# Designed miniproteins, single chains, continued (5): the designs that were tried, part 75

Each design is a single chain, and the fold is of that chain. pLDDT is the mean over its residues in the fold that is shown.

## One batch from the design tools (miniprotein)

Design m18773
Fold by ESMFold2-Fast:
Structure m18773 (fold): chain A 70 residues (1-70)
Amino acid sequence: MPIDEEEVSEALGRMAANLAYKYKASPEEVAEMTRLLVETSGETAARAFIETLREKGASEEQIEAAEAAA
C-alpha cells in the first residue's frame, strides 16, 4: 500500500504541538506554526496540532490563535 499521507500529517501535527508546548510557544508563534502546517502538510496536520495542544493544556489564547490561522 502507498504511504498513508493522512497518518503522516497527523504525526507531524502531534510532533509540532509537543515542540510548541515544550518550548512555551507564544500565541503568535503557534499561529505561524499552524499556517506552516496547513501550507506543507494540509488541514489534517493543523487539526492534529490543535487537538494535541488542547490535550496538553495549552492556553485558550494559543488555541484561538491556532484555530484562526488554520
Scores: mean pLDDT 81

Design m18774
Fold by ESMFold2-Fast:
Structure m18774 (fold): chain A 63 residues (1-63)
Amino acid sequence: HMEEARKKVEEYIDKAVESAKAGDVETARQYLIKAAKAAMELPEDEAVSLIEEGAQRVRDAIA
């Protein structure tokens, strides 16, 4: 169950990064929100770490 949630979080983060690289910041933001919702099934510390890392990857992709 948690393994599936981790896979969904990574999938949404990857889609957010690709959208950001394409210049579609709004779609990237929407995928980060989906990743955060999927991460709610994980322990809080793990969820926060994954989402913070994902948000940083999106910021790096925009720059």
Scores: mean pLDDT 83

Design m18775
Fold by ESMFold2-Fast:
Structure m18775 (fold): chain A 81 residues (1-81)
Amino acid sequence: SKKEALEKAIEDSTKELEYLLEVAKSLNNEEAIKLLEEAKKLLEKARETLPTNPEEAEKLIEEAAKLIAEAGKLVLEEKKK
């Protein structure tokens, strides 16, 4: 179901976020940390919203995924230097 797919997306995004946040903190990358903290808030809101409004939860998950991707790019660029 869509709800099960979105629940999995929240779980997968949370795991990726936790990994990237650990790496960003180890690199002292303030910009990446800020993006990941914002993504964390969006995923928390998505989990809260999902039971009553799956459409809104999906939008929040997509916004969080975008921020996680931006943070990941910053972290990878830092590692190359």
Scores: mean pLDDT 85

Design m18776
Fold by ESMFold2-Fast:
Structure m18776 (fold): chain A 68 residues (1-68)
Amino acid sequence: GAEESDLAEKLSKTFGFSAGQAEVLAISTLDAKSFDDKQLAADTLQKAAVDKFKNEEAGAFLADKVLS
């Protein structure tokens, strides 16, 4: 949807993710917002993003998006 495309565009431009990486992260972030335990979902996504991309700022940004 539009929210997914907008988030992917922002991730690509702000953090330098490839289009494919940004799309997967955007989908995962928006999906996580639907989980009952948003804090656990946010923490899990943040850890995965930091471990895979070694970018703490991107991880924190994604966690904030899940919680907001």
Scores: mean pLDDT 80

Design m18777
Fold by ESMFold2-Fast:
Structure m18777 (fold): chain A 62 residues (1-62)
Amino acid sequence: KEEEKEWAEKKIKEIEEKIEELREKLKKIKDEEERKKIELEIGILEGLKGIVEGVRDLILKK
């Protein structure tokens, strides 16, 4: 249980770091098509983060 919690917290942090990197990259890009692609990638990562958080919560509440 503790190792599963640590794994989930580590994955959440990794996803958050990737999202932050993409957000910083997005601030520097002026091309609308390129921005849209990065925004879609951020959205996918935010969705994945939510799934990992949900799984973590289920593990802890069993």
Scores: mean pLDDT 79

Design m18778
Fold by ESMFold2-Fast:
Structure m18778 (fold): chain A 68 residues (1-68)
Amino acid sequence: MEHLRRAARAIENARIALSKGDLETAKKYVEEAREHLERAKADGAPASVIADLEKEIENLEKQIEEKS
């Protein structure tokens, strides 16, 4: 599924940005990941995969908040 794949890519991009201290770029990729994840949910992606990606996004959001 395209949205699921794009959500995963956005998560990886957010991690890379966060590792470089680029909080603005990390926030943009987290927002992109959330949008694609919601579209994947609407398209019937497996609940287990959605839960895993949701947890990764939440962990990234917490790290960004801590560094802000």
Scores: mean pLDDT 84

Design m18779
Fold by ESMFold2-Fast:
Structure m18779 (fold): chain A 74 residues (1-74)
Amino acid sequence: SLEEMIKAQAQRLLNDPSAPEEVKEYAQKALEALKKGDVESALEYMSRAGALLEGRPERAEEDTRAALEALKEA
């Protein structure tokens, strides 16, 4: 499921000793959002974490929007 995928990605970031603290904070927030059933916020946090790791923060909004559109059509 999408929730399981987000959880796995967030846990991977939290277990990465090279990940910046800000990235780990977003991963932790994503896990907390999932615990509350807020998949949309969890996806947004993970998108921001990924963009920071790639050095392309502008991609976070685009990737989140595309994923949310796919979820609405499913």
Scores: mean pLDDT 73

Design m18780
Fold by ESMFold2-Fast:
Structure m18780 (fold): chain A 79 residues (1-79)
Amino acid sequence: MEEGLELGKEALELGLEAVRLAKTLEEINRGIAAALLGIGAIFLAEQSEKTGNEKLAKEALETGKRGIELAKEAIERAK
């Protein structure tokens, strides 16, 4: 459970870093997309903890991982 929440937080942080490094609107949009995936992972993780739904926990992990990958790609493209 904690893992999905932490991955979501990391995706949000990296997505915002991508926005800070962005030089174009397209680069800003990529960073925002990564940050939104991070927020989604956080909500899924919190809802899973509240309801005990294991499927939401798995979705939080996968969403967080996707957010981190997208954020890292956005950061590399912005540099």
Scores: mean pLDDT 82

Design m18781
Fold by ESMFold2-Fast:
Structure m18781 (fold): chain A 87 residues (1-87)
Amino acid sequence: LPLAIEAERLHAEAFRALAAGDEERAAALDAEALALLREALKDPELRRLYYELRRPALAAMAEVADGDYAAVAELERALAERLEAAA
């Protein structure tokens, strides 16, 4: 679970970087987050828990306006907190 929590924190930072216009930093943070998430989700039970917790975040993200990366960053931060609470 720690790797999945860190991955979502990095995703929140990546979208925050996009909101600030720092595309290079966002790409680097996203690549690190994806590497951690791939490792974490090798565990089927953690994968199930992750998608259960991510479902409301994905629904909320669908309602976010295109280009509102700050709002997406907040949703990813909230998901990281939910994962930490579930650990």
Scores: mean pLDDT 77

Design m18782
Fold by ESMFold2-Fast:
Structure m18782 (fold): chain A 97 residues (1-97)
Amino acid sequence: EEKLEKILKLGNEYISAELKAAVYRTLAKHNPDPEQAARDQALADEYEAKANSLRKEIVEIVKELLGGREPTDLELGQIVVASSVEEVKALLERLKA
């Protein structure tokens, strides 16, 4: 299904954005150069904003597939780390039951 493929793609993009935000935040915290630290923090903020946007899009699609119920943080975590369309489908079927 088109929506399951979209969830998988958005989930992969979300994980990538979250990881990059965490890395740049760590670099900003430990960088002894204040100018470089400020640039790393700006990149962390940019990737965090992207992750938040992606999270909202995933939540809306999943909510629609769950009949209007919003996924919990645990359920969303399981969905975004899924490695295949089949895994996303199996997870959503369990959450509907």
Scores: mean pLDDT 87

Design m18783
Fold by ESMFold2-Fast:
Structure m18783 (fold): chain A 56 residues (1-56)
Amino acid sequence: GSVVERIARREFSRFLPDKEELKAFIESLGVEVSDEDSREELVEKAAKYAAEKAGE
């Protein structure tokens, strides 16, 4: 599933550069997030979620 993760990571980075907006988006997906998480880690979580969803 690495191809989907790579694409999702690029898209989330370009469309959601704001950390707070990215965090809200990931929380809306039902994915666990922490206020301690960096923007990079939030993008990583979103990309992994997209890959799992694509497997469905």
Scores: mean pLDDT 72

Design m18784
Fold by ESMFold2-Fast:
Structure m18784 (fold): chain A 87 residues (1-87)
Amino acid sequence: SLGASYLAAAYLELVAAEIDPENAVEHFKAFIESLKKARELGAPPLSPEFARRLIETIRRFMEKYDVDEETRKLAEEVIAWLEKELE
């Protein structure tokens, strides 16, 4: 599905952010945007364990890197969606 394709793209951008620290913020932005798009397009639900790990990873990136307010807002929306999936 198109949603699954965006989910795969999100994971690739997350890996890229970890191994390419010079461009970490750009990869993080692409990760958040792709993850949001994957959810909107009906990607498969994430396991609770994976959702918790993603929340921790997103929060850690926002603490470590100076991300713009629009990206921060999108990241907080993604965290809220993931937290709702855990309930």
Scores: mean pLDDT 81

Design m18785
Fold by ESMFold2-Fast:
Structure m18785 (fold): chain A 86 residues (1-86)
Amino acid sequence: MKEIEELIKEYKELAKKFNETKELEYLVKAIETLVRGQALLIRERGEVPLEEFLARLREQAERLRTEEKLDEAAEAVEAIVAEIEA
């Protein structure tokens, strides 16, 4: 599926830019790209793996906080998870 392959490529490029620049905008765009990819998977397969997606976001937030020392970025990811769970 070419559309999902393009979204994965976009996500990886945005994540790389965030690592290089540490600008929150790239992190937000990377997360938005993941959400778009998840929506496409639900559309194509009829699955709702929301719990898996949220678990991955929580793991990413913990890594940003503990490994990268990027507390503001971690808080942004945690806020997105909280919004989705509400």
Scores: mean pLDDT 67

Design m18787
Fold by ESMFold2-Fast:
Structure m18787 (fold): chain A 80 residues (1-80)
Amino acid sequence: MDEFERELARRILERAEELRRAGEPVPSVEEATAMLREAEELYEKYLETGDEKALEEAVDLAAKALLSLEERRRKAEELE
């Protein structure tokens, strides 16, 4: 389990770095929240069915949501 969680986290972080370097559009806070919720549901479905497609989609959504979360924190600090 621990190794699987570590691999999952690594994939999400690598994906987020790729997206950031490519200048991928950052979703809004509301969009990011919805993406995280959908990612959690897809991840849970993967745990139940073993569908790797669901896992990959969950990773992609989580990575995009992380970009939005990080941007939000930086912007809040810069603004006030």
Scores: mean pLDDT 76

Design m18788
Fold by ESMFold2-Fast:
Structure m18788 (fold): chain A 81 residues (1-81)
Amino acid sequence: DIDKIIEELSKLIGNDLRKLKEKIKKFVESTGESWQKYLALGILALLENDLEKAIEYFEKALELDPNNEIAKFALEKLKSL
């Protein structure tokens, strides 16, 4: 029953992604102007498949923290696509 397994996996992935998105949104709302806020927004944009916004937010995170390894790595990967 492959169809049942696919449905169950889609629900699990969808629930985990939904919870992650909600947690990130709460963090963004509770955080002032910081590189952590923009890093979180970049990750949220990636989860929403908005590559252009993800790049913009990661660039902003890197402006605020030029040594941010996560933002550097994300930008390198996204710009190489």
Scores: mean pLDDT 77

Design m18789
Fold by ESMFold2-Fast:
Structure m18789 (fold): chain A 60 residues (1-60)
Amino acid sequence: SEVEKVVELAKEAIELAKKTEDAEEIQKRLEDAAVRTLASGAAEVEEARKLTEEVIKKVE
């Protein structure tokens, strides 16, 4: 599902944040996850959005 893909993308962004300090690549992943989350419109979108926000905190 679209939500599953967004969650996977957010998890990948978190792993990138842990392995590298390259904010540009992480930020691109976060932006893509956010766009897909908005497009989904499903109830599970909230969980995907929160996961994306946690990755942003890592980059901050």
Scores: mean pLDDT 63

Design m18790
Fold by ESMFold2-Fast:
Structure m18790 (fold): chain A 96 residues (1-96)
Amino acid sequence: MKTLVAEGADGRATVKVEPVGPNEVKVTLISAEGVDEVTVMLLDPEGNVVAEATLRGVGSSAILKGLKPGKYTVRVVAWRGRRQVGRAEAELELPE
């Protein structure tokens, strides 16, 4: 399990990222201050977006499916309207 905080001067969002199966990751919006929407992306080692979800409202969650085992970058972007107010990245390893 990983927790990412996407924060800036105008807003903050906290996202929980947890493997829930060998090829699946659950992403949950735990808190949001000054944030309307959060985009969560999984990037492969080459920087390609392989999965993405949009979360709105605290407690909302999504499951990213069909993932291969290996190393990913989780990117969280927090939005207020059309403006990016926060961003965070972390490494995630999916077991076989």
Scores: mean pLDDT 83

Design m18791
Fold by ESMFold2-Fast:
Structure m18791 (fold): chain A 92 residues (1-92)
Amino acid sequence: GEAEKLVKEAEELLKKAEELLKEAREALKQGDYEKALELAKKAKELAERALELAKKAMELGKILKGIGLALRAIGLQIEAERLIEEAEKGLA
């Protein structure tokens, strides 16, 4: 149904965000602050989209799944914001 499709799309976005954050951390280790900033910003955007899909899935009755996805999305947003700040400091 529609709720199951939203859950699957949110899970795929979160997986992509996690991969981008891993790449952003590696870019920071290499001193590539521009690449780290770009990757972390993309990860934040994907995590924000996943949070909106999780909220919609909860409205359609997938409460426990939606809560889990929302918490994961919020955590990835916080990590992305920290990496953005670190990359911006490296560029200054």
Scores: mean pLDDT 91

Design m18792
Fold by ESMFold2-Fast:
Structure m18792 (fold): chain A 64 residues (1-64)
Amino acid sequence: SMRSDGTIAASIVHDAPDVEEAKRYLKEAVEKGLLSEEAAKITIEGLEKGGLRGGLDAALELAR
């Protein structure tokens, strides 16, 4: 579900040391089937716009 995907994406971003590692972990989670491509895309767009905070905010909105 989008809520579950948002929670997973938010956890990945929270634990990442920087934006590039957050993007890498999100892409790996999609490849492993742990995260939807849609949730990863929205979270990565947040990372591009607002750094780690932007990615976290985007993922938490999906988890709502």
Scores: mean pLDDT 85

Design m18793
Fold by ESMFold2-Fast:
Structure m18793 (fold): chain A 63 residues (1-63)
Amino acid sequence: MEKEIEEAVKEALKKVLKDFTGDLTKVDRNLLKSLIIGEAAKILGVPVKEIEEKATEIIDKLL
């Protein structure tokens, strides 16, 4: 599960970066995390609440 969440977060990050055309340094960190978690949940086919805490830990290591 942890490895699958990590891979989904990495794919979600790529997709969010592709869809976002603005300056990432000016985006609120909490908003960026929410977008990545939401996309990762879609990739895994699970509710956001089920992966939210673990995905947040992984995102904090990547950002």
Scores: mean pLDDT 75

Design m18794
Fold by ESMFold2-Fast:
Structure m18794 (fold): chain A 96 residues (1-96)
Amino acid sequence: MEEELYKEALRLIEEGKLAEAFELSLKLPEEQRKEILEKIIEAGVKEVKEAVDKTVLKRLKEQLKNKKITEEEVREKLRKSGYSEEEIEEILEELK
């Protein structure tokens, strides 16, 4: 029973149904619930990071275009967002 619930929770996470996976995790033993919660957090953080990155990039482009920030400040913000140096250069070219 618990093994079936654990597999269903993993499937819901893979489908992006994080809220349903969370509700199902409440029926699991503590150790399995913690594993599912960690996976939900990881998936949710990735989704939020991607959404935040798109919003941040739009704001940075507007600020750079209006000369409110420097290219170096944009590089630093992108590094903090987890972008590689190669990705930062590609983004900066698109922001110009």
Scores: mean pLDDT 71

Design m18795
Fold by ESMFold2-Fast:
Structure m18795 (fold): chain A 66 residues (1-66)
Amino acid sequence: SEEEREARGREAAELARALRAAGASVEEVREALLARFGAPSPERQAILREIADKLIEIGDEFEKEL
């Protein structure tokens, strides 16, 4: 369902944030997401792209701060 997809997206985003807070690179986060959520279906690919876009945005903010 939509709600289940949203919940899975939140779980993936929380994992990504936790790993980044622990000092993981964007590549390490991508590998962890693929390992946890398996081979991406088109819907999972869309969720992973949204998460990747958010990580890029965060990276751009850090680049501006540093």
Scores: mean pLDDT 67

Design m18796
Fold by ESMFold2-Fast:
Structure m18796 (fold): chain A 84 residues (1-84)
Amino acid sequence: MPVPEEEIKVAMGLIYSGLGRLMESQGKYEEAAELYEKAGRLFEEAGDYEKAAEAYRNAAEAAKKAGKEEKAKKLEEKAAEAEK
């Protein structure tokens, strides 16, 4: 298995999730949403669907706080899809 590539994707996803939390703590909700969405994509590509769903949910909440209702709905849908 190309295990090193999947491990790198998980590590990068954790980094983006951490940066998203940092941006959210600074009130930078639009940037936080983008970082959480990037983390979700990386976790999904790595097959870590639980982390992907969590990242997409965090992205959706950040998008709502940024006033991006339509983006938040799409991110909630991605989180639900990852949990299937």
Scores: mean pLDDT 84

Design m18797
Fold by ESMFold2-Fast:
Structure m18797 (fold): chain A 85 residues (1-85)
Amino acid sequence: EAEELIKKAEEYEKKGDYEKAAELYEQAGEIYYKQGNYDKAIESYEKAAQLYLKIGDKEKARELIMKSALIAVERLPEVVDRALS
């Protein structure tokens, strides 16, 4: 399901429909987050935020940047532990 949303988002992005592409990336990010695939969730939210910035929706972009940052911070102890090992 999430992979299908990414493919559709890429198609809309190529056509220049950044609003629909951003919405689909955001939806894919939510699905990946629920699945525990945090790396793909972060990537999808960041992609959606970039597209929202292109269309001038700074509020939506800020929300998605904050979501991706919070997910990254939740995983920071795991990354730090691996680096110290």
Scores: mean pLDDT 81

Design m18798
Fold by ESMFold2-Fast:
Structure m18798 (fold): chain A 105 residues (1-105)
Amino acid sequence: MTPLEKEIEKLREEMLKAIENKDVDGFLEVLSRLVELAKKATPEEQRRIFQALARILDDAISKLTPEELEKIVEFMEKLAEEADGPLKNVLRQLAARIRSELEER
């Protein structure tokens, strides 16, 4: 496993643990670090990060309350405004998916 792959897996484990503990602030801190890592990554590494993030958000949607998900989506929308290129598009798409789930609850 490359050093980057180890860092991605570590951040993924920290985010999943935050979801289990209902630690929204901890989740957002790790999400911010993952997004910063994505900004420095190659396009192939970014795809791996985006795949990991999508799976983590699926778990969050299943386990967190609507109020907790609203905090996550607002933070993701803010990160998307500060991002560019493919990262901005992915963050917007993931935020829109959480918004859609919240409207159906």
Scores: mean pLDDT 81

Design m18799
Fold by ESMFold2-Fast:
Structure m18799 (fold): chain A 79 residues (1-79)
Amino acid sequence: ELEKKLSEELLKMVKALFEKDEKKAEEYLEKAKEIAKKIIEENPDLSEGEKDIILNIPESVRNMMLGIEEAIKRSEERK
């Protein structure tokens, strides 16, 4: 199942980001992007909006993790 493979690569990316291993995080990000493309290819009936969401899931997960760190950092700035 491609969705399971996507979840596995995203989890590996999140773990690499947490461990500050930027190189591995980038490798897993690229793998997740390729899986997202395959999901779109296997589901041709998806709307353009749905395809855009799926294609951007890997970047969105990465950006969300970075955004959480930035939000915590900004919170501390006001103390």
Scores: mean pLDDT 78

Design m18800
Fold by ESMFold2-Fast:
Structure m18800 (fold): chain A 65 residues (1-65)
Amino acid sequence: MDFEAVRRGFVTLLRSGRRDQALAGLDTLLSQAPDDDTAEKIRRAFAEALRENGLDALADEVLSR
């Protein structure tokens, strides 16, 4: 997975006020995960990318999904 592209995508959506769209995309990805280990890795990877942009509250929301 290209985290640089993921980070830019999230930042762009958030700057545009499209937070719900970014989170909906994550929910779709998690629902398609083949196992719990993969879902956990996805959540951690997305939260890590968000933390690098100072979005701790959104990272917490991602981890709570």
Scores: mean pLDDT 71

Design m18801
Fold by ESMFold2-Fast:
Structure m18801 (fold): chain A 65 residues (1-65)
Amino acid sequence: MKKEKVLKEAKELAEEALKEGYSEEAAIAIARQKVRYLSKKLGLSEEEKKEVEKEVVEYVRELAK
């Protein structure tokens, strides 16, 4: 599904940012940018985009703990 693809790619990008020494805040910003880009490209609804952004933010916060 489109939503799952966006979520996966945003999570992977955030993980790489954290591994490269970026802060939690920077990793979240990078992941949100990826979600916005892919959501526009793949035609996600506003609701689906918000759900993906929420899941990515929660994921990055847990990973950065």
Scores: mean pLDDT 82

Design m18802
Fold by ESMFold2-Fast:
Structure m18802 (fold): chain A 87 residues (1-87)
Amino acid sequence: DEELRRLGEEAERLAEEIKSLLSPEEAKEVLEAVATLVAAELGADVPEEEVERAKKVLEELKKKNPEAAEKAEELGRLVKRGLELAR
């Protein structure tokens, strides 16, 4: 599906933009947090401790780098939409 491919390309672009705004270590934490929250929202069995850690990572990102936080939120929306369409 062209739409699914387009969503994947947009998600990759946002991930690269996040990596450009943050250190490699910070980008890894942010991308893992986004993945954790998307998985939990889609009903995956994610430990509550991991969900809370992911929320804290994104809340701290909003204080530290609002631009990266906005991109992370958009990335999460695109990944969730792509996974819903792949069902």
Scores: mean pLDDT 83

Design m18803
Fold by ESMFold2-Fast:
Formats: C-alpha cells, structure tokens, sequence
Structure m18803 (fold): chain A 66 residues (1-66)
C-alpha cells in the first residue's frame, strides 16, 4: 500500500495527478476543495513516482509513503 499526497497544485498539476491515480487499478483518488490530491492504493514504485512527478511539475509539494 502506498500514498501520494500533493498540495499547492495548479489546475494542470491537480488534473494530471488525479488522472494518473484514476488510471491506476485499485487506487483511490481524493481531490480536496483547494485542489489537493491524495492517491492511495497498491501503487508500484513507478506509479507512485509518476504521480509525484505530475504533482511536482504542477508546482506542488509532494509526499510519498509506502
């Protein structure tokens, strides 16, 4: 189980991180009213890193927990 939490995102970054999470089988995606994105589930390292990279590219702060 892994969790990717991204905050302070622009609209493009929030959309990209959320779409990557939605496309990941078994992952749960939560989008807050301020555009913060949390992806939780049986993420591979590559999937978690991809979501984190999208969040960072969106100007956000990203935390990854396995």
Amino acid sequence: MAEVRASGLNATGATAAALLGIGTPGARVEVGPNGDVVVRGPLSREEAEGIAAAGEAGGGRVEVRF
Scores: mean pLDDT 77

Design m18804
Fold by ESMFold2-Fast:
Structure m18804 (fold): chain A 90 residues (1-90)
Amino acid sequence: MDKLRAAVEAIGVVDVEDLVFDPERKFFSAGGTDAETGNPAGVLGFRDSEDDVSGIFWVFYEEGDTTHFKAYRVTPGKAPELIDEISIPN
């Protein structure tokens, strides 16, 4: 899981905890802290294996009275690409 942890950290979630991969559902989830705001953050994405860190990662975190959702395209050895962002008032 070190490759998934590094990919999660690369998209701006630090102090990663509860990193879990389900090989049957090809899904991972993690908790941590959004590096930019210091607020609690969650990450999820679908993967064929825990060693495949390419693909789309969803990050969600709260700031003030708003929940932010960001989708990143992650490619090993490259900076993550922000492809979508949605903000929902709490």
Scores: mean pLDDT 76

Design m18805
Fold by ESMFold2-Fast:
Structure m18805 (fold): chain A 59 residues (1-59)
Amino acid sequence: MTLEDLLKLADDLLSRGMSNETILQYLKGVLEAAVKAGLLTKEQAEEFFEKIKKYIEEK
């Protein structure tokens, strides 16, 4: 899972009319699951979440 994949997912969800809050909550869950599965470090997940949050909130 890459930051680019998550940003594309966020953009798709925005295009479907989901609220910023719902998207962020969903993606936080995805990142938490990835950390538990050993696919991401906690630091990577926190960095990805902050970048996604900025991307969504700046729109």
Scores: mean pLDDT 82

Design m18806
Fold by ESMFold2-Fast:
Structure m18806 (fold): chain A 70 residues (1-70)
Amino acid sequence: SLKDEIFKLYSEIHSLAVDIIANGTPEQREKARKLLEEADKIVDDFINGKISPEEALKKLREIKAELEKL
């Protein structure tokens, strides 16, 4: 389901961000923290019905792509 895809993607984002925060440069760590905060807001907005599942997936994929470039 889209909901399962959203939570799987969020878990992947969280794991990537935590790794960068632990092992990255100061600039990478700051960007990873910001991206994780954005992902948290997207998931909260999805849970509260403020955005569609499709919009949540789109935004989370963009965040994951940005983390992977760090």
Scores: mean pLDDT 90

Design m18807
Fold by ESMFold2-Fast:
Structure m18807 (fold): chain A 71 residues (1-71)
Amino acid sequence: SSAVIEEIRALVEEAERLAEQGRYEEALELYKKALDLLNSNKDQIDPVTYLVLKKEIEERIEEVEKKLKEQ
């Protein structure tokens, strides 16, 4: 649903803001919440939209996890 997509986008935007502040652990928590919400609602989301959002969130998680490992 559009409401779920809006919530996922809001979590991603907040996570990006936290990452920009160097708050990587908090950013990671929100990205993982966004991914969990996406996966929990997979059957209610357009397959193309699901794949695009999943790739975007997973790439952001990898970037943040890399930052945490190098610190």
Scores: mean pLDDT 87

